# Ledger of designs, part 20: designed miniproteins, single chains

Each design is a single chain, and the fold is of that chain. pLDDT is the mean over its residues in the fold that is shown.

## One batch from the design tools (miniprotein)

Design m669
Fold by ESMFold2-Fast:
Structure m669 (fold): chain A 95 residues (1-95)
Amino acid sequence: MSKEELFKKADEAVNEILNAQKTLSVEEAARKAREIMKKLVEEAGDTLSDKAAITYAAGRIVKEGSKEVALAVAETLLESGRVPEDAKRIIERLK
């Protein structure tokens, strides 16, 4: 997968999370955001480009999503162990 395809997949995950936020309750949107992000992390490899795409997706959600959805995404990333420092910084900023 090219770097462009990785970031396109990250954008698709973000758009699905943002659409869930518009159509579902806050609690349901947060739950769906965790599921979508967990799937993105599981489908991504261990390269620096994969980690960059995951961090990019989280950054978009922090900017464009609700606090509750952004926290759900960051906690999912922290639990995955893939980008723990970026996830911790997001959680601290949103508290």
Scores: mean pLDDT 80

Design m670
Fold by ESMFold2-Fast:
Structure m670 (fold): chain A 110 residues (1-110)
Amino acid sequence: MSVAEKKLEEFEKRLEAILNDKSLSPVEKLKAIGRLLRETKREVMEDKSLSDKEKIELLERVMKLVQEAVTRLQEENEVTPEVVKAIQEIQKLLLEVEEEAEKLRKKLEA
């Protein structure tokens, strides 16, 4: 298993732990997902053992998993103004991750 595959598996396990944590409210789960996304973006971007292509593929998979988790939380819970605000914060972070992935794609095409 590659370093990238191992990092993705660790991310999936951490995300699942947040989603299954009965002690957390929907807003607390969304905030924890946002924090996990920020940490994962930093860790992936700073990892010198990962190629630019592996970083792009890993970030794209992470973004997809976060989008799926947010959708699930919206479907399973009441959409309050506080939930909407937390989702908007995650959407902003997803845009920041996409911008970093796009910079890497542009670098590979140059």
Scores: mean pLDDT 87

Design m671
Fold by ESMFold2-Fast:
Structure m671 (fold): chain A 84 residues (1-84)
Amino acid sequence: SLSEFLKKVEKLVKERKYDEAIKLIDEQMKTVSDTEKVYLYQQKVFLYIQQGKFDEAKKTLEEAKKLPDKRGVKLLEDFYNALT
């Protein structure tokens, strides 16, 4: 479930296993709807920003902009701009 997935990501982040958390998000993106992908991209962008990896965060945002959920993408852009 999404809830169990989020608990796994949270555990990895608490352990500072950021690369493993991002890999888990990337694997989950292969199995979910486009609407859910926006949420996963938001998590991935946030984890890159927390690490100071702003180039990777921006690249992840540009990938998310290709999604058909334009409203969700706009909210993600606003989220990125608020944190950078």
Scores: mean pLDDT 84

Design m672
Fold by ESMFold2-Fast:
Structure m672 (fold): chain A 71 residues (1-71)
Amino acid sequence: KLDEVYEKIDELIAKLINEGKDEEEIKKLIDEMVEIVEKYFGKEAAERLRKELEEGLPILKKRREEYKKKK
């Protein structure tokens, strides 16, 4: 279900940030994930995913800043 997909995507992106992946690489992966969802589940599912990611972006950016401070 989409809820489980959203949870897994958020977990994966957070893990990539913690591993020190570049913001540009993370954005590229997000774009690819949204495109895949659009192809397999349609535009409505892709739009819902985009909203979920937009809501999560401030949290992800804050985690990136915390990662830099910990170094």
Scores: mean pLDDT 69

Design m673
Fold by ESMFold2-Fast:
Structure m673 (fold): chain A 72 residues (1-72)
Amino acid sequence: SMQELIEQNQRNLEELRELAAQFEKNGDLESAKQLRDFIGRAEARLQAAKTPEELQRLNRELQIAIEVAKMG
């Protein structure tokens, strides 16, 4: 459902925020900044999203970003 997609996007954004905080804690300020800039754009996209297709696309992009961030 649309609500489940919104909730999944919210959970993925929370995980990305935790990863950004971890980069900052480790002294990787550039990675933290880049990830926070991405998060800000993704939050705007979530707020603007009006269709399940937009939410599914965003969810896939957030999941990829999480995987990339976890690789360092």
Scores: mean pLDDT 90

Design m674
Fold by ESMFold2-Fast:
Structure m674 (fold): chain A 99 residues (1-99)
Amino acid sequence: DAEQQAIEERLERLVEEAIKNNTLEAYKKAVLEMARLLGFSEKELEILKKELEKAKTLEEVELLMQIVGQAVLQGKEITEEGIKEALEEVKKKREAYLK
């Protein structure tokens, strides 16, 4: 699909631009724009935007990007509770492996 290929190229450019700028704000903008390109609703994007605003570290932004990726792969809606649960789950798994 030419349309799907165009979306993939746009996603690659967004990632490259975020890495090039290498700022927390650039990574937050990239995650939100990637979610928009992947077809998330305005309601889902507003939830994601609020959670991105709470993120204080690059690691937290990376976790939100992983949650977006999982939602796409599983066909699940992005919800505030779903993001909170997914972040808690990743933190528990990481702590168990590092200690």
Scores: mean pLDDT 74

Design m675
Fold by ESMFold2-Fast:
Structure m675 (fold): chain A 91 residues (1-91)
Amino acid sequence: DSLDAIRKEAERLAQKIKEATKKGSEEGKKAVAEADKWVDLNEDQFIADIDSTEALAKTAKEAGEKDPEAKEAFEKLAKKFQKLLEEGRKS
């Protein structure tokens, strides 16, 4: 099931973001860059899986609140997920 695969990978990305923020701002920024690239390659699947995309948007926003030096990078990622959510909600 492709949606199940995307959900599992989204959960893995959320965990990587949380772990990276504990290691420091540079690891946080690197995790954002990795997530951003993966999202660009899989936009259609994120548009189809609103729940996973919403969870990732929340995770990125919360990560930015915990790491002020990486806040801009995490906010950009959260806005990207928010835009995909808006596209997914368009019938």
Scores: mean pLDDT 75

Design m676
Fold by ESMFold2-Fast:
Structure m676 (fold): chain A 63 residues (1-63)
Amino acid sequence: GPAEEEKQREDANRALGLAIEGQRAGQPVTATVEPLGPDKARGTVTVGEERVVAVVPLSLATG
């Protein structure tokens, strides 16, 4: 539903923000992508001790 889509976008934006800030700070950035099916993936971004997990529709992730 709309609330789930909003949460997915917010989680994706937080993951992207963490990755960008980590790169700017010269910290190691680890990103992993796990397919959950043909239309969804789980992305995990880790910078130091911080970790953000986002479930992203593949249509949103690939264009």
Scores: mean pLDDT 75

Design m677
Fold by ESMFold2-Fast:
Structure m677 (fold): chain A 83 residues (1-83)
Amino acid sequence: SALDGAAGAFEKAAEAARKGDIVTASNYLTAGMLLLSVADLTPEQREELMRLVREAIKAIDEGNYEKAAEHFRRAAELARQAS
């Protein structure tokens, strides 16, 4: 499903972010966001997922890769719960 795919993408984004591989993290972030755009989500689930994605991007911009990885892992968990 799109949600399972998004969860997988966010897990890989978390692993890449933890390694400081920002190019790979950004690629998986983009893939996860594209999958979320076609996923069947409630407005509340979509809002929370987008919040976690924004927090991950902010953490990357601040050089806090551990925090970025944590937000990506939480997004993956929420996507799995929604599927």
Scores: mean pLDDT 88

Design m678
Fold by ESMFold2-Fast:
Structure m678 (fold): chain A 118 residues (1-118)
Amino acid sequence: MLKVTLKIIGRSKASKEDAEKAAKAFLEAVKKAAEKAGAKVKLLSKEVKEEDGYTVVTLELEVELKKEEDANFVIEGVEVDGYSYSVGAGAITKGLQEGAKAGGKEVEVEVEMRIKVD
C-alpha cells in the first residue's frame, strides 16, 4: 500500500478563526477529491499560529492509495528532501480555492511532501 505524507503550510492575513474555517474547507475538499480518485486522506496534525502579522496554518496529511491506478495520479514530480512525488496538485489547488472562498480571504500554500512506500 502506498502512503504519501503532505505537509501543507498556508499563510494568510486572515484572522485565526477565518484561517481555521479555510483550513477545514480545504481539508474537506482534499478528502472529497481524494475519495473520487480512490484514495483516503487522514489528518495527522493541525497547527494554527500567528506569525509576523500573518496566520499560519500547518496541516500534515497522510494520503493512502487503495488502487494502483491512483499511484499514476499521485506519482508526479514535487521535489522534497530528494523525493519526487505528488498527490495530485489539482486536488490541492481545488481545495485551496474552495478554502479561500469559504474563508473569504486569500490563503498562500507551501507544499512539503514526504513519501512512504509500504
Scores: mean pLDDT 57

Design m679
Fold by ESMFold2-Fast:
Structure m679 (fold): chain A 88 residues (1-88)
Amino acid sequence: MLPNTREEIREAIERALKGEVPHEYAASAALLLGQLTNDKELVEYATKGLTNPENPVDSYLAAALAAEQLGDRELAERARRKAEEARK
């Protein structure tokens, strides 16, 4: 995968975690990564995030899986924290 594509996916997740864009943006970025890497689990979580816009939990879980695959441990931990906050 091209380095620019990985960076764009990472930036999309960061923007969603900061509240700059809706959580579905993180799910879309995670879906793209899952399709490019043939990661079925990532595709499934991202699809759930896109199909349930009122429930951001699956979007943030997909973002965490995507961040782990990208090797960004800090971003993955932040995404998991957002998913836990959304379960309240």
Scores: mean pLDDT 82

Design m680
Fold by ESMFold2-Fast:
Structure m680 (fold): chain A 75 residues (1-75)
Amino acid sequence: MEREELERKAKEKLKEALEQAKKEGAPQSSLETAELLIEGLEKALEERERRQPPSEEERARARALIPELIEETAK
């Protein structure tokens, strides 16, 4: 369950970063983008849970979204 653990940790970090960004008054566009990315990640995880065999492309996609979200929020 290594990737599921990584995705859970990533999701927690993304939510924490979003909450911190809201407190710091990050631009509204960045906050909206972060929320959409988190929602997309949650949907991807839910679909993976239903369809299970684990997909390398889904994993790669999730990992790609995480750095992009952090860069968009933290700059």
Scores: mean pLDDT 67

Design m681
Fold by ESMFold2-Fast:
Structure m681 (fold): chain A 89 residues (1-89)
Amino acid sequence: LSQSSSDALLQISEEARKLAEQAKKATTEEEARKLVSQVAGLALGLGLFSTANKLRNSLTSSTEEQRKLAYDEAQFLADYARQQAQQIS
């Protein structure tokens, strides 16, 4: 279907930013685990297997560590996807 790769990357960047904002507000273990899993999914979609593995390995860590990692990696993915979109535009 006729969607540019740049548009797809910008959508991933926006989704990652939304996950980062959710991570700031996450207070429960369930919320943190869900965010880690969603951020790991975006990392896999971008071919960033090291980032995805780091996130998955954190699922046995504390709620605080999961929340911080989800936030940090979501910010990284948002910036990464945006930069990739600019290179192919």
Scores: mean pLDDT 81

Design m682
Fold by ESMFold2-Fast:
Parts: structure tokens; sequence; C-alpha cells
Structure m682 (fold): chain A 73 residues (1-73)
């Protein structure tokens, strides 16, 4: 599964460009201040610990899907 592939992949530093993109998407998709804070904490954890490239890509894709759904509503 994708989750298994993500877990098996080595953790890598998250690039500043990816961090900026994640924060931008989170700010646009969050429906409340509490949800925004939770999502930002998740991004900070990824930056501190590192993440597999597939994990960062999967999160970006999910946030972009949420943004598209929000824009269509």
Amino acid sequence: SLSEQIEAAPKEPVSPEEVERLRELVEKVAESEEELEEMLEGIEALVREGAPRLAVEAILEELERKLKAKEAA
C-alpha cells in the first residue's frame, strides 16, 4: 500500500519550498483557527523529524484536493 511504501522510505529533510507550499495550502483549506493550528503543528513536526519524499508528496496532493473541493463549494 502507499502507507507501507511511505513508512519504508528513508526520512529526508523537507525543503523550504515544500514547507512554504504546505503552509500556503493549509492556510487556504483550514476551516477554523483550531484546524489551522493543528495542521501547522503537523508541518512543524515534519520539518523537525524529516519525512519520506512520498509522504510530503502525498500530503501536498491531499491538501490540493481539499482546496479544489473547497473552491467548488
Scores: mean pLDDT 76

Design m683
Fold by ESMFold2-Fast:
Structure m683 (fold): chain A 69 residues (1-69)
Amino acid sequence: MEKKIKQVYDESKKKAEEALKLAKQYGVDPKGALDGVLEDQKKKASKEPKELQPKFIEASKKAVEEVGK
């Protein structure tokens, strides 16, 4: 199970970094871009078992926060 949580974290971090890069390139609000990544990850997590959803959402949130510094 830990491997899946790490995968979600790594994926969310990569998507957040890419979203920030694109936001800067195209003059889009960086905060909005990061919020979009987090919402997409929450929707993806909602398809997982309820027991895992909070852990996946938390991993995604931590990754987005780390990138958003």
Scores: mean pLDDT 79

Design m684
Fold by ESMFold2-Fast:
Structure m684 (fold): chain A 73 residues (1-73)
Amino acid sequence: SEEFRRELAELLRRYNELYEELRRRVEAGELDEEELLKLLEEANKKSGDEYTALAFALTAVLVDLRSARKRAA
């Protein structure tokens, strides 16, 4: 349905916004891997589209950090 597509598009938009915000904060040294893992654990304990988007964004940033660490090794 179109309603479902609009809801999914909003979720994806929020995910992208959160991902870019978290990525910038990591690049600025404001968030490290341990802090991101703690935030992900907290987000996973909650329900709703906002926390789903946040959990996806946190996971994506953590994957990026793991990839960067493997390249640095």
Scores: mean pLDDT 84

Design m685
Fold by ESMFold2-Fast:
Structure m685 (fold): chain A 120 residues (1-120)
Amino acid sequence: SLEEIVELVREAVREALEAFRKGDWQKFAEIVLKAIDKIRELAEKLNLPELGDIVVDMLRAFAEAVQKAKEEGLSFEEILDRVIETLRKLAEQHKEKYPELKEAIDRILEAVIETIRELR
């Protein structure tokens, strides 16, 4: 179900950011990669390949935004702000291409933003 995808993304983002905050970059990368694999498998089982591709893109953008912001020397809070901005822009692009998935994309984006806010 969509709820299973949302919960998997929420848990992956929380665990990845907790690992990052502790300085464990290898664990951060491992958590994101495992989440991507699980999302692909779950999307295939649910026959939602387009949503699966969107969520994978969002998880990759999340990891890339964290890595780039860290390399720029941003604080943890500034990294979280960069991630939210990056994912909001990506979600708008995906909703334009897949208007029928707007509600699903919004639910996933809301779960990520809520998780990030809970870490502040």
Scores: mean pLDDT 89

Design m686
Fold by ESMFold2-Fast:
Structure m686 (fold): chain A 55 residues (1-55)
Amino acid sequence: LKGGAGELQAVGELLRRDPAATAAQVAAAVKSVGGSMTLAQAQTARDAVLGMGLG
């Protein structure tokens, strides 16, 4: 895990493959790695990753 957080890694991998992924898809990816995230938190994580120029 690059940043230590499997959740953030899952978000980053999803958005690299599909930068159009919705907040719901981001939340689902986080859940699949054992985390949990609201749609609002998923939207913030998505925007942060995209804002870094990864999508």
Scores: mean pLDDT 72

Design m687
Fold by ESMFold2-Fast:
Structure m687 (fold): chain A 95 residues (1-95)
Amino acid sequence: REHYLALQEAADRVIEATRRALEEGPPHPLVQEALDLAQKLRQLLLTGNVPKEEILQLTDELIRTLRRALEEHPPTPHMEEALAAAERLRELLEE
């Protein structure tokens, strides 16, 4: 239960941080793409029947998208928070 809750919390933090970045920063397609990926990831975690490999692959895509967004978008604390949360989610999934 605790590990599953930690995965959900990490995914929720990515979603919240990405939403705040969209609200406070200039709009950017990569930030919107990161939000869409994070929402898909959260739905897969809620479904509970998806192979770990698919969740890891989607998490890696999310991390790559967030890193690209940070390079192209003016840096915001919320985008950095989103990346940290996504990296934490990946660490939890590798256990």
Scores: mean pLDDT 78

Design m688
Fold by ESMFold2-Fast:
Structure m688 (fold): chain A 70 residues (1-70)
Amino acid sequence: SMEGAIALIRLTAEIASAQIALKYHPEKVEEELKRAEDALNEARRVGLPDSTIKRAEEEIKKLKEEYEKL
């Protein structure tokens, strides 16, 4: 579906933005993580595959753990 495609693109982009922020702009990590979590919630709402949701959950969790070490 178009909604699913948009949700997947957004989820992928927001996680990538959080990864980039963690490496180069730690001051932006909180905002980028919030955007990634919002995108994950949308992905769940539109019904993206469980495997996709689980991978995104694990990736966001790892990013939060890395942020706590900064």
Scores: mean pLDDT 89

Design m689
Fold by ESMFold2-Fast:
Structure m689 (fold): chain A 87 residues (1-87)
Amino acid sequence: SDYEKLIEFLEELIKKVEEGEPAEKIIEELRKQYDEMLAQKAPRELITLVGLLLHELEELLKQGKLTHEKMKRMLENALKTVKKLAA
């Protein structure tokens, strides 16, 4: 399932944030996942969710406002949304 795959990806990405991975690398991994989802024609709602998340993370990084705590919270909120859509 595209939903289960994205759930697993987001859980792994949250763990990397907790382990202190730099914001630039977290955003790079999310961008690669977004590009893969586009190539695989994932559900439009998941593409939209990840696209909006990427935009918000990149904007906060550009402004120097992206902390590990904010990244974790934003990824956890996205994870909750995907789990709700999968139900």
Scores: mean pLDDT 89

Design m690
Fold by ESMFold2-Fast:
Structure m690 (fold): chain A 78 residues (1-78)
Amino acid sequence: SLGDIMEELAKKIGDPSAAITFVAEAARLLKENPDMPLEEVAKQAYEYTFNSLELTEEQKEKLREHTLDAVEKVQEAL
């Protein structure tokens, strides 16, 4: 489920708000843009997340490392 993906991502990056924001935006992008490459979804959801939340450079880097894997799991859950 999307909730399970949020929980796993939150554990990896140490920020539940960033995990929720990223997964929700990735799901929205995938539903509205079904032909968008997953790498582009990951990039846009990542940029949306750090622009919406005050993330430290360490939090941004941790999120970046997990973006594509999280997007792949979101696509499979939809």
Scores: mean pLDDT 88

Design m691
Fold by ESMFold2-Fast:
Structure m691 (fold): chain A 59 residues (1-59)
Amino acid sequence: EFQKKLEELQKLRDEVIKRRNEMKAKADKYGPAEKLPDDVLKEFQAEMKKWNEEIEKKK
């Protein structure tokens, strides 16, 4: 059971890293803005929520 949890966490981590890199690229495209565009923020929040849910589920 720990192995399945570990694999799911690794998969989520890889997805978060990939999306984070995509969001950073978008932020760079919009320039040195103090605030990210709403769509990028929503993507980040959605991934953070998914990450937190997976952590809570595995507690």
Scores: mean pLDDT 67

Design m692
Fold by ESMFold2-Fast:
Structure m692 (fold): chain A 99 residues (1-99)
Amino acid sequence: MEKEIEEEIEKILKEAEKLGFDFSKLSEKEKEELLKQLRLQIELERLLAPVLERIAALPAPEAEAVRARVAALLRELHAALQAGDEERARRLLEELRAL
């Protein structure tokens, strides 16, 4: 798990640099926050894979209810990540895992 997350982070950073993003313009604190946000995003994607598979196997009305809940949690998670609220993002990831 950890090695795969680190590889994905490195890939994202290389692609951003290739597109002209200059990380040297970021403060050390901004770089640290960016890495935290990327790690949480990758962990989220890994956690959602089995949840999405379960949703696909559910009858339509049950699938719609779970999908709506996932969408609401993802929206809140995105807002938490944009705000740099690591504690709130972590709590939302735990709620997604519990689905």
Scores: mean pLDDT 73

Design m693
Fold by ESMFold2-Fast:
Order: sequence, then C-alpha cells, then structure tokens
Structure m693 (fold): chain A 106 residues (1-106)
Amino acid sequence: DEEKEKYAKIYIGYKLPEIEEPLLKAKEYSKAGKNAEEGLKALEEAWLKILGDKEIVEGLREGKMEAVDKANEILIEKGKELEKKLSEEEIEELIKKAEEFSKKLE
C-alpha cells in the first residue's frame, strides 16, 4: 500500500502543472455550491489529463469500481516509469508537491 501511494504521488506531482488549475476550480465550485456542471467538467478534464483514457474517466463519473481499479493501475505504472528516469531528489520533490497540493484540496 505504501509503495502504491508513493508511485501515485510521483505521477500526480509530475502532472501538477497541467491539473492544478482544473482541480482548484472543481474544489471552489463544490465549496461555493454554485455551478456544479462547471466543477464536474473541470474535474473530468483533470482526470483525463492524468489517465489519458476517456472510458476510465466516464467509469469514474459513474462510480464504477472497475474504473477506480484501472485508474490506480495507471497511476502506479506511470509513477514507476518516472522513478526509473528521475533522480532520488527529483522523486522526493514530486512527492512533496503532491502532498502539499492534497492539503489544499482537503
């Protein structure tokens, strides 16, 4: 479990420049109780940038456990690919960025 979380954080940290704005928009719309459609659209755009697969994003929207499992597999696979290419220092920085961003979403 700890290893799976590590790889997911590496990949999310790497993708933050692309997904930070849409995820913050999704949080703001949710918190404000305003346009739910705009918030959902921003969330779906972030998921698509992370996962690269429209079918998995649609499954996540529908609450399908199979889509959650596939999404987790993608995060772990991409995180492992990055670990092979990046230095230990770069990996630690990506994990830190993902953890700091997670605190902003909660």
Scores: mean pLDDT 79

Design m694
Fold by ESMFold2-Fast:
Structure m694 (fold): chain A 97 residues (1-97)
Amino acid sequence: KAQEDVDLIKEYLEEQFKRMNIVLSDEQRQQLDQFMQMVLWLLNEDYDAAIAWIRDMLRQAGLPIPDDAQLRADLRALQASVKAKVAEIKARKAAEA
C-alpha cells in the first residue's frame, strides 16, 4: 500500500502549492516525481535503493558521503515522520468526508 500513501502525499503537496498560487514548471514537476520515488522507497523499507540514490547525489555534488549505518538510521527516522504525516492526511480526509 506504499503507492497509495505516496499518492496521498503527492496530492497533499500539489494542493499546498495550489493554495500558495505556485505553478510548478516541468523541471520542478520532475523534481517532485524524484522526491516521490524516494518516499516510495522509504515506505517500502527499500533502504538500499534510497541509500544508493543519496550516495549518487552526494557524489555528483562533490559532498562527503556518510556511512551506511548513519544513513540507514536517518532514513528510518525519516520513514517514521513520513508515516506520521500520511496518518495525519488520512485522518483529515476522513473527517472531511
Scores: mean pLDDT 80

Design m695
Fold by ESMFold2-Fast:
Structure m695 (fold): chain A 78 residues (1-78)
Amino acid sequence: MSKTEQSLLAYLRKAAEQSGVLDRFTDEALELIAKKAGESDLPLVSVVQLVGYATLEAAKRGRSKVEPEDVEEAVKKL
């Protein structure tokens, strides 16, 4: 994991904890969001978009918790 991915992952965990939604994401889903966002030219914008789309995909699939599969589908919508 790159230092950029580690920084994005730390930011994501802190933001989710402060918003009371950390339990709504698997660790693997947060790691994948950080990795995919870190590959973009606008990492923070990509984080917001991936969180939004992945949450919608999880809801569409009847999940209360975001899984890595939901993040993979979110990436296709960017």
Scores: mean pLDDT 80

Design m696
Fold by ESMFold2-Fast:
Structure m696 (fold): chain A 62 residues (1-62)
Amino acid sequence: SLAERSAKRMALLRDIEQQKAAGTITDPELKEILSRLANAKTGEERAAAMNELNKYIEKKVG
């Protein structure tokens, strides 16, 4: 269901935020996305990094 998919997405986002705060992110793809987001200098660069993060999350949720 949409509610179940939303719950999985929220759980993954919480896990990512916890790992980011702890410095324990090991997935190279996620590290690259978060690095690009942190170093974005323009709205376009930030939007591109956010799109990559959204794609990563959807791929992991199914």
Scores: mean pLDDT 83

Design m697
Fold by ESMFold2-Fast:
Structure m697 (fold): chain A 82 residues (1-82)
Amino acid sequence: MKEEIEDLRRMLEHALANRDKVDATLAQAQKDGSQEQVDLIQRQVQRALDYQDAVRRGVDPEGLLEKYLRELKELARKLAAE
């Protein structure tokens, strides 16, 4: 659990630090016509922005990471069932 939360934190911080690369990946997914990839990238960008705002405000950033980890595990479970 702690390692998974730390990995997620690192991933979100990396996305914020490399926003231009994330935007390029989003543009490529849009070009490829993959709505699933577009939705996934947009959700991860929104999570990163929400996490940054929570850190800035001092409003339960760890609780947000736990929520996102649960959402990602649920998504992974659904993908594994396909």
Scores: mean pLDDT 76

Design m698
Fold by ESMFold2-Fast:
Structure m698 (fold): chain A 67 residues (1-67)
Amino acid sequence: GPLLSLEQAKNGVKVLEDLGVISKEQAEKAIELLEKTGKETFSPEEVAKILEEGGASKAQAEAVARM
């Protein structure tokens, strides 16, 4: 799929929080991890892995990869 910018990846995490797919705490951790990478672009698979590192379940992360 197309690469996401850092802002697009952060906005995607916020949308998942708003939809109730992930918790506020999981979203905050994922955003912190995204910013700590120093990367400007992310694949959907990289965002899913960062969500898992932020405490999201594998099922929650897989939902992101399928969108």
Scores: mean pLDDT 79

Design m699
Fold by ESMFold2-Fast:
Structure m699 (fold): chain A 98 residues (1-98)
Amino acid sequence: SMEEELKKLKEKAEKLVKEAADALKKQGHDDLAKRTLEVGKKYIEKALEEISKLEGSKRVAAETGLILRFVGLLTSAYLGDIASAETEVKGMEEEVEA
């Protein structure tokens, strides 16, 4: 069902956000890790609301885009690219506030 699909997407996105925050915290970036969790949660919520309004190829593209964005954040966190991780979190925060 569409509800089960959105629930699985939420769980996958939340796992990526938590892994990124954990990687940042392990590297001593505690404030950015906390902000990643807080902003990531709000961004996922807003993105899922918008995705729920989409159908067909546009929905698949938006679902894929959400996951790729968090994979990018996780990759930056694992590589210790703090500038890229901080830029990505700021971008998500700005989109949540819009």
Scores: mean pLDDT 89

Design m700
Fold by ESMFold2-Fast:
Structure m700 (fold): chain A 51 residues (1-51)
Amino acid sequence: SISLQIKITLLQLVIGSTEHVARHLTPENKQQDLAAKQELQQHLKDLQARL
């Protein structure tokens, strides 16, 4: 559905923004950021499965 495509696009933008921020994080913060990013990617896959 169109609504799901919009949600997918927004999640992709959020993930991209997270990648830019990661350049300035400490190693400990980078690991936590990567874990959060992986969770967002899991949500993205779930939404894509509904298309």
Scores: mean pLDDT 72

Design m701
Fold by ESMFold2-Fast:
Structure m701 (fold): chain A 71 residues (1-71)
Amino acid sequence: MEFLEELRALAAEAGRLNPEELARIMEEEGASEEAARWAVLGRRAVELYGETTSPEAAEAALEVLRRELAA
């Protein structure tokens, strides 16, 4: 399913950013608003994906993330 694959890819990418790396980005010369936003959304994607157990749930989680990004 397309949504599940997109959510999985986003979660995998966010998983590469550990808490220390996030803190460093935010501290060093002031992280850009865009970088901070990406890190937060990426973290949320990892959490939502980790809690999903079905394709339908993954699709709903992805729609929530897209809606938050648009807001």
Scores: mean pLDDT 58

Design m702
Fold by ESMFold2-Fast:
Structure m702 (fold): chain A 84 residues (1-84)
Amino acid sequence: EKDELYKKIAEDIVNSIEIKDEKVKKEIIELLTKAFIAYENKDYKKAIEYLDKALELAKKNNAPKKLIDAIENIKDSIEESAKE
């Protein structure tokens, strides 16, 4: 149930942004979903690792800045949660 929610959130973020490469889109959605699941399990380090991988993949495939900014904002929010 929670896994489906996180996948939907990841899909909503990625689908709100025009990405022409379906394989890259799918991989970013999978990485974001894994990051959200790790965050729910309070594994903040693992969540950050998945977000870093998603960010690297997005940058390498010249994804729109809006997607890169969204992933960076999610990472910042998780880092803040880990500190508190």
Scores: mean pLDDT 79

